# Designed miniproteins, single chains, continued (2), part 31

Each design is a single chain, and the fold is of that chain. pLDDT is the mean over its residues in the fold that is shown.

## One batch from the design tools (miniprotein)

Design m5116
Fold by ESMFold2-Fast:
Structure m5116 (fold): chain A 63 residues (1-63)
Amino acid sequence: SLETEIAEALAQMYLGLADVFEKRGEKEKAIELYEQALKLLESNPGADPDLIAEVRKRIEELK
């Protein structure tokens, strides 16, 4: 659905931005952005479970 596509696009945007901050060493900002992406992915029943697991693991590794 269009709603699913929009949620996925927003999640990908947050993931991309989180990766940029992570590479800059700004861990707290990266974590916040990964958590925003995770919230969008978990709220979307069409989201890839493997991607959700990867994002959760990355958040844990950065803490």
Scores: mean pLDDT 84

Design m5117
Fold by ESMFold2-Fast:
Parts: C-alpha cells; structure tokens; sequence
Structure m5117 (fold): chain A 60 residues (1-60)
C-alpha cells in the first residue's frame, strides 16, 4: 500500500528532523522517482515533501 508507505516516511521525517533528508532519499525509500514521490506526497498530505521537511525542522 503506497499511501501507508508515504505515512511511514512522514513519521520518520517528523521523528528525526535532524537527519540529512533529501527528497531523492525519501522517494527511494518508497520505490518512487523524486517527481512521482513529490506528486503523491503532495496529494496525500496537502504540502510538498520539501515544505513538510522545512516544517518538521522548524518544529524541532
């Protein structure tokens, strides 16, 4: 289930905001290209992966 894998990636981003995350590395974890990952993530969460990562880091 792709949506479940995206939710797990989002949890990792929020629990480890200090990690050197890149969109490419996050995409690879779910088996997607960076473009496909950005599209699917934005559709599911309403924000881009880059925006979500910036928010997680600001909240830390």
Amino acid sequence: DLDERLRLVAVEMWTHPDAPWTVAALAARVGLSPAAFTRRFTRLFGVSPRAALAEARAAA
Scores: mean pLDDT 80

Design m5118
Fold by ESMFold2-Fast:
Structure m5118 (fold): chain A 80 residues (1-80)
Amino acid sequence: MDELKEKVAKLINEAIRYIDEGDYEKARELLEKAAELAKELPEMERGIFAGIAGIIAGVYKVIGDEEAAKMFAELADKLK
């Protein structure tokens, strides 16, 4: 399970980097892959990633990046 958690975290971090570069399509692709892999995690760990995604979505909304906020809110919804 450690390798799976690490892969999910790496995909999320890469998605954030692509958002910072303005590549929302690549970021969306990576977040969809992260959601797919994270569904294989135990319920508690999926819940932790859902919570993190929700927090990130809130941060992007506050700074005015509504597209990034929407993508992370969608990730959070897929993992609950």
Scores: mean pLDDT 85

Design m5119
Fold by ESMFold2-Fast:
Structure m5119 (fold): chain A 63 residues (1-63)
Amino acid sequence: SEVLKQILEIIGRILRLIGEIFDLRQQLAAETDPERRAALQARIAALEAERQRLLAEMASLPP
């Protein structure tokens, strides 16, 4: 199924994003410099936005 293939590809991309977000959140937890914290928060926000976009894309696929 083309739909199944698309779902699996989106899941793979989401899993990679989750791993990257996890790593950045670990860096943020250890970071005390305000400018570096802001940069890490901005990168996390961008990846979270991409994750939400992929979830919305998956939800829009036919059943």
Scores: mean pLDDT 87

Design m5120
Fold by ESMFold2-Fast:
Structure m5120 (fold): chain A 75 residues (1-75)
Amino acid sequence: SVSEEMAKRMEEAQKKAEEAGLKGDPSARAAVGIYAEELGIKVEEVKKLMEEKGWTIAETANYLAGLAGDKAKAA
């Protein structure tokens, strides 16, 4: 089911975010991983953006969610 596929994808995205050194709320880390994948951005580039902007993982997840939403509307 879509829910099972999404849960698996979230788990894999969370692992990749942890391996890249992202810390904070697990749900926000998973969201960052998923949105980065959807946008074609490397997790390492997301980490650099967080450091440059001084954003929390939750703020970064919200920013990437906005970009992913804009991309979906354009498709």
Scores: mean pLDDT 75

Design m5121
Fold by ESMFold2-Fast:
Structure m5121 (fold): chain A 68 residues (1-68)
Amino acid sequence: MEEAVERFLEAFPQVSREQARAAIEAALKALKMGLSDEQAVLAVKMTVPSLSEEQARYAVELAKEVLE
């Protein structure tokens, strides 16, 4: 988890640590519920609406690595 947050902040240093963590946690929850990558991106954007679609997609990719 912390490793994923650090990787997110390396790519998007303007995002706060709390927003990065919330985004990755939202993506993880969506993926664990069996939702698609597209639905996980939507869940991230609904949870942290200030994030861009690119940032939300990256959070989903990092969540997939945390899951496995």
Scores: mean pLDDT 84

Design m5122
Fold by ESMFold2-Fast:
Structure m5122 (fold): chain A 96 residues (1-96)
Amino acid sequence: DEEKEREKRLLELWARIAEEAAEILERLGAEEAARAIREARELMVKALEEGKEELKEKANEAAKRAAELAAPHADEIREALAARAAELEEEALKIE
């Protein structure tokens, strides 16, 4: 249905943004932070697909760890993502 398709497309957009943030962190030499973001992304996708509360809790813990590891690079991530903002906004608008 439309709602399920929209949720799937929003998840795909979110996963793309997370992957771009991880690539930025890798370019900055922050491999541990990049790995943490990718792990949080995988857990969130799995939690949403399976609907299990335990997986949602693990995804939240992984997201918190990723945020803490990425915090020293927040300004660089923000600047790089801002440069992509127009493209990401166009993709978001195509989701409905």
Scores: mean pLDDT 74

Design m5123
Fold by ESMFold2-Fast:
Structure m5123 (fold): chain A 58 residues (1-58)
Amino acid sequence: KKDEIAEILQKALKGDEEAQKKLAEYLGVPVSTIRKLRKDADALTLLVLEKLEEEEKE
């Protein structure tokens, strides 16, 4: 799961629309939010790391 999410994040940052949709679904935000945050890769990466850390606590 974690390596898959990291791969999706990389593709989303590269402008892959399918990856952006999957990442939006994972984070629970609209895909438009992902597209906005893609301009700020640090903010998007931080959100993904935050979500992954919560999941890791399981």
Scores: mean pLDDT 75

Design m5124
Fold by ESMFold2-Fast:
Structure m5124 (fold): chain A 83 residues (1-83)
Amino acid sequence: KDEKIQKALDLIDKGRELYQQGKYEEAKKLFEEALKILKETLGEDDIQVAAALKWLGLALEKLGKEEEAKEYYEKALKIFPEI
């Protein structure tokens, strides 16, 4: 369980690096994989799930998918409004 959480956190860190490099499509894929792992291991209402949803929203916004980004931001805010 902890090993899977660490894998998801590593995917978020790598996705953030790709995001900073402007590689938004690659970053999106890593955030999607991390989100899946975190939901399966921690449940849908965990703060780490909210963080992954936020990063996925940011990548989608940069890809011009503003409606999808808004949905992910709203999901993150429902879990933890302060993230």
Scores: mean pLDDT 83

Design m5125
Fold by ESMFold2-Fast:
Structure m5125 (fold): chain A 68 residues (1-68)
Amino acid sequence: VELTPEQREILANLLKEVEYLAQTEDAASARDIADRMLDLVARKYGLTPEQRAQMRAEIDAALAAAQA
C-alpha cells in the first residue's frame, strides 16, 4: 500500500509517540493508546482502510520491536 508524502509525515510523527509509549507504558496500555491515536488520525485525514492498515502494521512493528 502506497502512502502519500503527507501521510508518511503523519506516520513518522505517530511512530515517535509510539516509541515513547513503548518506553513508558505497559504493552497493553501502549497498544490501546496507539490504536486510539491512529483512529483519530484516520478520521481527521480521511485515510482509506488500506492506508490505515499500512500505518497500523508499521505501528505494531514498532511496538513489538521496542518491547521485545
Scores: mean pLDDT 79

Design m5126
Fold by ESMFold2-Fast:
Structure m5126 (fold): chain A 72 residues (1-72)
Amino acid sequence: SEEELKKAIEEARRAYEEIRAHPAATEEELAEAEELLKKVEEAKDAEEARKYALELEILLGLLLIKAAVAKL
C-alpha cells in the first residue's frame, strides 16, 4: 500500500540521518547510505522500498557495532 511505502521511506530517512550524524561514519559508508536512501525514495512499490530500507538499517547496525568495538 502507499501507506506502507511512506512508512518505509520515513524509516529509511531516520536510519540515514543517524548514519550521517554518527562521528564514526566514513565517507564510503555515507555514500552507500545516500545511494540506499535514493533507492528507497525511488522505489516503485512498498516491497522494493522495504528491501532497501532494511539494507540501510543493516548498514546502521554494522556502524554501531564497529563504533562500540573501537571503544574497547
Scores: mean pLDDT 86

Design m5127
Fold by ESMFold2-Fast:
Structure m5127 (fold): chain A 59 residues (1-59)
Amino acid sequence: MLSEEGREIARQLAERMGIPLSTAERLVELYVKKYGRTPTLDELFELLKHMAETGRVLP
């Protein structure tokens, strides 16, 4: 379901944050469905940082 661009961002996010690739891909996919665009790595980074702080997995 992800474009090559989205999958590449997901891989970078997974590696950088130390989360499973499947989780990163899911987050990118959900973001795209919500806003209709591929998020930047920075946007996903901030979202995961907030989720880690609050213990929530979904944005």
Scores: mean pLDDT 72

Design m5128
Fold by ESMFold2-Fast:
Structure m5128 (fold): chain A 80 residues (1-80)
Amino acid sequence: SVEEELEELVKETIEEVKRLIEESKRKKVPRSELLLRIGEVMEKLRRKVEEIAKKTGDYKLAEEYLNKAYEEIDKLLEEY
């Protein structure tokens, strides 16, 4: 389903961000560089979600899942 596809994309994106955070801690990467890389990951998610919204016409559902990803990533960044 569209919901399952969106949920999987969000989960994959969150997992990628978690990996970036852990790698940045290990390699002592500046926070500014980490934020740029996370921005790239989020832009990729936004583009994929937008394509699904265009294909399905379900812009509201797409926006809800995108917002969920933003909220979870904000929480991850606040923890560190």
Scores: mean pLDDT 85

Design m5129
Fold by ESMFold2-Fast:
Structure m5129 (fold): chain A 86 residues (1-86)
Amino acid sequence: MNLEIELEGASDGARLSAIGAGVQAELSGGKAETKVEGDKLIVKATGASDEAVEDAKSAGKAAESSGGTVEIKEEGDTLIVKAKGP
């Protein structure tokens, strides 16, 4: 599975989970790219394991629990997690 994670104004916990998802994808023989632009953290990964997928979903949930908004979508082979802080 591919991952696209976009966090804006997210908590440290949400950001760590997003970075963790990228790392888990790489450990499983996939590839990950992390980009920071101002308040946005973007993590894109290919070849994500089930653990990487769970970390990506956890990043979204962590952002939501911090008062933010979260959108999680599956489009074909890609899990998309978008979160915005309060």
Scores: mean pLDDT 82

Design m5130
Fold by ESMFold2-Fast:
Structure m5130 (fold): chain A 75 residues (1-75)
Amino acid sequence: SSMLLEKAEQLAKAAVLAALEGDDETAKRLIEELARIAEQNPEAIPLLEATAKAAEDIGRTDVAEYARKQIEKLK
């Protein structure tokens, strides 16, 4: 669903923004919500991968590792 993918994109952006603000708990919760969408909609997996890369790029390694852990559960 295009609406579900739009929600996934918003969750990815919100997770990165929360991580940038130092709110790792909110970032991880948003990543969990994104992962739940990806579980039923594999087309959202690239958004989880993009979120992990963005978190790594801004130096939030715990958030990036958490996102990668969620991706591994989907394989």
Scores: mean pLDDT 87

Design m5131
Fold by ESMFold2-Fast:
Structure m5131 (fold): chain A 61 residues (1-61)
Amino acid sequence: SPADRIAALRGEIEGLTKRLDGLSKKLAASTDPSEKARLQKEMDGLLARIDELGKEVAALE
C-alpha cells in the first residue's frame, strides 16, 4: 500500500539522517584536508538521497 511504502521511505530517511550526523561529527573532529573533502562528498551524496526520498514521500501523500 502507499502507506507501507511511505513508512519504508521514512525509515530509510531516518537511517540516512543518523549516518549524516555521524559523518558531521567526524568532519568536525578531522584535521586532514583530504579526509574532510571525502567526508563532505559523502555527506553531499547523503543529502541528495534524502532530498530524493523526501520528494518520493511527498508524491505518495
Scores: mean pLDDT 88

Design m5132
Fold by ESMFold2-Fast:
Structure m5132 (fold): chain A 96 residues (1-96)
Amino acid sequence: MRIEWLEEEIAKDPKNVLALVRLGIEYLRQGKYEEAIKYFEKALELDPNNADAWLVLGIAYEKLGKKEEAIRYFEKAIEIDPDNVVARRRLEKVKA
């Protein structure tokens, strides 16, 4: 399973931000939003300027119905990467 491969990559390099984000995304796809959040938060502890990690953290909170948290995380993603069209569109949809 893809998760087992990503866990193996993280075991080799626990500071692999990309692997942590990807593992979080796999949990997000499975509807395991709380598990996804743990991995996105770990990625952001290592790299707080990762716009993609802020974006997917916002998506996880949106899926949990936590609109105010989702807005804050989408705004953070846009602050880091103003050209992030996905974060901007999600922010507009959540505020509507």
Scores: mean pLDDT 83

Design m5133
Fold by ESMFold2-Fast:
Structure m5133 (fold): chain A 90 residues (1-90)
Amino acid sequence: SSEQFAKLAQQRTVQNIENQKKLAKEVFDESKYKEFEKKADEILEEMNKQFAKLLKDLPNLSEEEVREKAAELLFETQNKMNEIMGEILK
């Protein structure tokens, strides 16, 4: 179902952010990790808001539109997480 797909994409997004936070904690010192954690938590909050909007709008969307929007949010999350990792590694 569209709802199941959107929920799975949201779960995958949360898991990806948490896994990257765990990696960052092993790689960065405390100061850099705290900077990463703050930015990662901001991304998580933004993405959860976007998924909440998608879930609310489910009755107005086709299954294809839901899949496309959920995939876009997943890719946007991956891109934002890669960007903050790269910035802190400098």
Scores: mean pLDDT 87

Design m5134
Fold by ESMFold2-Fast:
Structure m5134 (fold): chain A 60 residues (1-60)
Amino acid sequence: SKKEEYIEQIKKAVEAAKTKEEAEEKIREIILKAKKDGLSLEELQEISVYALQLLDEKWG
């Protein structure tokens, strides 16, 4: 699904980022793209929560 594709993009962005700020910038762009691509508010919230958890796991 589109949601799963964007989740994978976020995961890769966090894994590749060298700083928390870099990861946050990439996540913001990915979420904006997902919104433009027609994902629902519920799907965008799920993706955002997942991204926040990945950021906390990597940087605290």
Scores: mean pLDDT 87

Design m5135
Fold by ESMFold2-Fast:
Structure m5135 (fold): chain A 58 residues (1-58)
Amino acid sequence: SEAEELRELVLKATGDEELAEEAVEEYLRLVEEGVPEHVAYTAAALRAIGEAIDRELA
């Protein structure tokens, strides 16, 4: 499933399982709101990666 692939992607990119869980939750929320799946996937992934980068710089 797309959600499972997203979780694995975020875990590999960030090493943070809490961020991976949040990304999946955000993806599901966006899809329920009517956002196209491919857009929701990209948005959730970029948000999680952006948060990981911000934490590295802080």
Scores: mean pLDDT 82

Design m5136
Fold by ESMFold2-Fast:
Structure m5136 (fold): chain A 74 residues (1-74)
Amino acid sequence: STEEQIKLLKEIADTARRSGDYEMAGDAYEKIAELYEELGKLEEAKEFYRLASDAYRKAGQDERAEELEKRAEE
């Protein structure tokens, strides 16, 4: 189910952040945001786009972070 996918991705993101793998954390947060968009949960999607942006910036992927930051504001 979509809910199980989100739960798994949150576990992946938490583990990745604790290990300093910010690229993996960003990927997981972005996928969570996309799933929330599919469910029509736009506020939750914005939260996870912000988390993905922060993670990508910490991974040195500034361009990707800026794209997701803009998506979180719309």
Scores: mean pLDDT 87

Design m5137
Fold by ESMFold2-Fast:
Structure m5137 (fold): chain A 97 residues (1-97)
Amino acid sequence: EEAKKILEESKKKIDDLFANTPSFDELIEGVESIIRETYKKLKELGFDKETILNVLKELKDYAVEQARAVFGEPAAKRLESRLDEIIKQIEEELEKE
């Protein structure tokens, strides 16, 4: 329940970012920030690894589809690659805890 609310709030932040950011490089940095903030919130609230990773993967997919629609396939692939890297780092961090 709470995880779904956090996911929807993070999706709104992504929507606002895409609406207000003219540079694709700034968009990448902004999406990375939203992913990391979402992770911290879910972890602070005591959600398990599976729930956290599922929410972050849904946010990645959402942001990648937005990038594809606005900037095209090469931009979408670049964003996906960066977000996959971040999610992998988070997964490794969760495995240590």
Scores: mean pLDDT 83

Design m5138
Fold by ESMFold2-Fast:
Structure m5138 (fold): chain A 86 residues (1-86)
Amino acid sequence: SSEEERLKELRERLEELEKRIEEAEKNNASIEELEKILKEVEELAKEALELLKETKTEEAMKLVLMAAMNQGEVFTLIRKREREEA
């Protein structure tokens, strides 16, 4: 189904972003690199929220929550790096 296809696509994109966030943390990535990741997570979160509004499924809601958590993680890393550069 188109709903299942969209959920799968967003989930796969989120899993790749989670790997990139983990690598960015381990490799002490620059603020510019972290900001790029943040923009991609924000775009995914927006798409997940639209899917939730359209479908109103628990799977879409879980995806929205996971995207929000990853957004928070990247934001925390950016703040940490800003303090280290100050």
Scores: mean pLDDT 85

Design m5139
Fold by ESMFold2-Fast:
Structure m5139 (fold): chain A 61 residues (1-61)
Amino acid sequence: SPLEEAFKVLDTDGDGTISKSKLKLVLHGLGYSQEEVDALLATLEGDTVDFEQFKEIFSKL
């Protein structure tokens, strides 16, 4: 799926997680507002996002 391919590209370490700071930068680059991105990521605990959380974020965008 496009989301799986995107996650794999962003997961440069291959550990199955992406930092929230990296995801914020990418989403801003795609044209999403800071308010929208910050609100979505604030629902998640910790400083990293796994693939299930990544899918949930994009399902809400």
Scores: mean pLDDT 77

Design m5140
Fold by ESMFold2-Fast:
Structure m5140 (fold): chain A 94 residues (1-94)
Amino acid sequence: MEELERLLERSRKLGEDIINLWRETLKKQLLNPETHKDVLLSLLFELLSREGKSRSFEEIEEIMDEEVKERVIEEAVKRFKLSEEEVEKLRELV
């Protein structure tokens, strides 16, 4: 392979490894009683921003009702590839 192609392949693999490490770190924080709320609020903020419904963090905390919690939990399950046991643990924390 040409040197540039080899560098691009190594950079891609390193990027995937870093993303996986961050995902595992955030998943641990999501399942920790001390930090789960911050992770859920961050996910809700990202979801609302994607929909063009920007809100302050204070407003986001106030609208975190049962329907919104379920939506954020579904997003967390998809993003972090949560197992059934991890989903049950998250539901007990929320």
Scores: mean pLDDT 70

Design m5141
Fold by ESMFold2-Fast:
Structure m5141 (fold): chain A 61 residues (1-61)
Amino acid sequence: MADAILTNQKLADAALERGLITPEEAEAIKNDDSNTTLARFARAHPDWARELLKAPAPEAA
């Protein structure tokens, strides 16, 4: 059972930590308003999405 909202929040946080996404984009995704942007980005960059899910951020708030 997957919670898309929680998954998107974690991915947005990890992507922001790596500097792959801006704070504005991360905030929009984490706010559950639009996960389409993250989904589109992940489709274009499957490698980074796979790595982020495999190895989460070292330290994130």
Scores: mean pLDDT 60

Design m5142
Fold by ESMFold2-Fast:
Structure m5142 (fold): chain A 66 residues (1-66)
Amino acid sequence: MSEEIIRDIQEAIRLLNEGKEAEKKGDYKTAAELYQRAADILERVSKNHPLAQEARKNAEKAKEKA
């Protein structure tokens, strides 16, 4: 496990938090984009990562509301 993986996970967590804030403000388009980026990073680290699956579901829900 490399220090690069830790950096990617930290970036994904930041994007998830920003997506949650955007969704809270009703900005579903921005939330969907942020959740999708987080999911892409997490899937690159591990395609079966639980957070990646959660991020993908959150992105899909936000897209439906946008």
Scores: mean pLDDT 81

Design m5143
Fold by ESMFold2-Fast:
Structure m5143 (fold): chain A 54 residues (1-54)
Amino acid sequence: SLLETLLNSDDVEEAIQAARELGEKGLSVEDVKEAILHRQNDPEVQQAVARALT
């Protein structure tokens, strides 16, 4: 799933793309919090998630 890819993918580009697609579909606040916590070491993914919420 896109959420699984966003949280667990070892490919940063795939995780960024999943964040964008989930943002277009409507990403929940809970999913955003979870993604930010899972991606503490991936600032580019965290930024994509933050942009998806806005």
Scores: mean pLDDT 78

Design m5144
Fold by ESMFold2-Fast:
Structure m5144 (fold): chain A 96 residues (1-96)
Amino acid sequence: AAAEEGEEAAEAGRAAAEAGAGAADAGIEAGYEAGEAALAVGDPEGELRAGVGAGMALIAAGAGKAGGTPEAAAAMGRAAARAAERAAEAAREAAE
């Protein structure tokens, strides 16, 4: 469950970054899900990583709105997805 929630958060983070203008809400939701998964297994580091992912998704949304390049937005989106994936991995490891 916790790992599945983190993986879903990673997917949401990637989708948010690609969507640009809608990224803020989706990024926050992804971070929340990953953080909740990390808390369920008692992993505060996973919660921190989820927060970083959400923050990077918000930055990607800002870059898109400010006329940033699609390449820059995609790079930030990939970083956000990786942060969420690390949170999911930490949740799986903590559950062991």
Scores: mean pLDDT 57

Design m5145
Fold by ESMFold2-Fast:
Structure m5145 (fold): chain A 64 residues (1-64)
Amino acid sequence: LLAKLSEAIDAEKYDEAKKLLDELVSKNPQVSTADVNALNTAIDNKDADKAKVALGKIAVELRK
């Protein structure tokens, strides 16, 4: 799921990225709401750089 979300952001497929983020949050409710909100905002603004930073923080949380 993280890999698909990263790929969607890199491809600037923001509608797809938004759906993948919703699925990620549904399956991983323990993820920081601040990081999820940051990623959601970046996707809505089509800001790939900020989206990648927020996704990186979420990825670190999921690996611990």
Scores: mean pLDDT 79

Design m5146
Fold by ESMFold2-Fast:
Structure m5146 (fold): chain A 79 residues (1-79)
Amino acid sequence: DEELKKIKEEAEKIIEEANKIIKELIEKGKEPDEETQKKLEEIVEKLKELLEKLPKEVQEELHRKLFSLQHERYLEELA
């Protein structure tokens, strides 16, 4: 199950990247600019594609980690 493991690892990296961007925005007290919004949109799109390839149980685990991304006000326009 090497393929499944790689997909999960890719999804986890994307989640970490998204959460890091959100944390930096919160710490600096800044709204995301157009460039940052586009990056977050691309991250969300890639993550959705990867999650579709994973078993439901793994998807639920990763969705919990991504909860902050979906519910952060900075990403409301991307939801």
Scores: mean pLDDT 69

Design m5147
Fold by ESMFold2-Fast:
Structure m5147 (fold): chain A 83 residues (1-83)
Amino acid sequence: GEEIAKEIEEALSEAGKKGASKEELGEIARELFEKATGERFAVAVRELKDGSVFFLAISDSLDATMLTGIVKGDEAEVLYSAP
């Protein structure tokens, strides 16, 4: 849960420092979450008006498990949510 979110936050912060694209950030989040959970996820990525990148990953199993996050430069905040 929260431990997975922190691991993904750390990875996204490092990728942001290296100038990763919004697509790369979304893929990093998806791969780490899939690796941690063993589930497949569909990921949507959007650039917000302030330049932040928002992503949403939803479980392919339809169990309402999801991961959301916002990346702004080298800062990342990630939330794991399950029913």
Scores: mean pLDDT 74

Design m5148
Fold by ESMFold2-Fast:
Structure m5148 (fold): chain A 71 residues (1-71)
Amino acid sequence: SLREEALRLAREAALAAQEGREEEAARLFAEAIALAEQTGDATFVTGVKLRYIGDELDPSAQPAVRAWLAE
């Protein structure tokens, strides 16, 4: 399902960030958000965005996520 795939990508992004693969983490996180948006569930999309803002990604990626939240 789109939800399971989005959560899988978000988890892989977190693991990539922990391993120091910052560009890979940013890419996987962007894919997770894109899939979350395809579910049509705004609450789920917000949840995915907020989880990742919570210190799982390099600070350099946070401005992009905050821009998406401002929508």
Scores: mean pLDDT 69

Design m5149
Fold by ESMFold2-Fast:
Structure m5149 (fold): chain A 65 residues (1-65)
Amino acid sequence: DRAAALAQAVHDLYARSADRAAALRTPTALDLDDPASARAYLDALLAAATPADAAAGRARVAAAE
């Protein structure tokens, strides 16, 4: 479920910020089914995100309840 929440947060950021996601491309050897890998990918994506997108993504993960 955490992996699903992280994957969905990444997907939402991808959908809202296609340009940023495209710039990051597909990470080498990253597995979104693994929570740690999904977290690392989300962190990398958020590092390139606008503050608003970063806040939305983190809020989504936090509200995974």
Scores: mean pLDDT 58

Design m5150
Fold by ESMFold2-Fast:
Structure m5150 (fold): chain A 110 residues (1-110)
Amino acid sequence: EIDEKIKKLEEEIKKNPNDAQAWLELGRLYLKKGEFDKAIEYYEKAIAIDPNNAEAWTNLGRAYYVKGEYDKAIEYYEKALAIDPNNGNAWFLLMEAYRKKKDVRKAALP
C-alpha cells in the first residue's frame, strides 16, 4: 500500500533529513496519490540537498505537468537537460509538454 511506503520513508528521513533520494521517492509517492503540491514540496527538498540531480528536476517538471502548468514543466525539464543533456526521459517529457501546449491551443479553436 502506498501509504505504508510513505510512512516508512517519513521515518527514514526523520533519521537522515539530508537523504536527497528519500525526499525524491517521497515526492514520487505523493505524486501517485494526486497530492501534487506535496510532491512539489518534497522534490524541492531533494533539489535543495542535491541541486545537480537531473532526476529531481525532471520529477519537479512532471509534477507541474500533471497540474497543467506546462510552461513550468518545460522550464524544469530544460533545467534537468542542462545538468544531463543525455537524459532521454527528460527529452521525451519536454516534447510531451510542448505537444500538450499545441493540443491546448487546438482545443481553444472553434
Scores: mean pLDDT 83

Design m5151
Fold by ESMFold2-Fast:
Structure m5151 (fold): chain A 86 residues (1-86)
Amino acid sequence: GEEEIKKLQEEIKKLEEEIKKLELEIEILEGIKLIIEGVQKLIGEKDPKFEKKIEEIEKEIEKLKEEIEKKKKEIKELKEKIEKLK
């Protein structure tokens, strides 16, 4: 019982650390997006190259958010397994 609970807790901790890394990557990408949008405002024109880069960043952020949601679901399932073992 106790050894299985410990292993599940270690898996949860790894997933939580992975989520934190993905959240940091999203923050960096959102920061880059804000800089590009700021540059567009400064030049007063929409550059198609900047628009494409913003779209690429938004797609990457969406993928990272989906990966976080999958990991959160895994954590929930692991927590439910721990409760059944208590």
Scores: mean pLDDT 87

Design m5152
Fold by ESMFold2-Fast:
Structure m5152 (fold): chain A 98 residues (1-98)
Amino acid sequence: KEREKLNKIAKHIREALEILQEALAASTDPASQKHLQRAIDNLEKAFGYALEGKYDEAIRYLKEAKQHVEAANIPPEQKERVLKHIDEAIKILEEMKK
């Protein structure tokens, strides 16, 4: 069951990364490009920490990624979808801490 939760976290992070990479490729705003790259970097770090069982660190990096997504000027529908995937990953990690 722990492995199933990690697989769900991996799916949500992967889907968020895919949307952010598409947004980064389409972005012409240097400030948004910087925020999108930082969001991607933080999501990759969060997944690494989750695989190590360091759930508090994983949650911290996911929350940092959310802040960068919110700061980026991207289409609202892409932003909402990314934030939902990050929030689901956080929820699963918080359940794993119990």
Scores: mean pLDDT 89

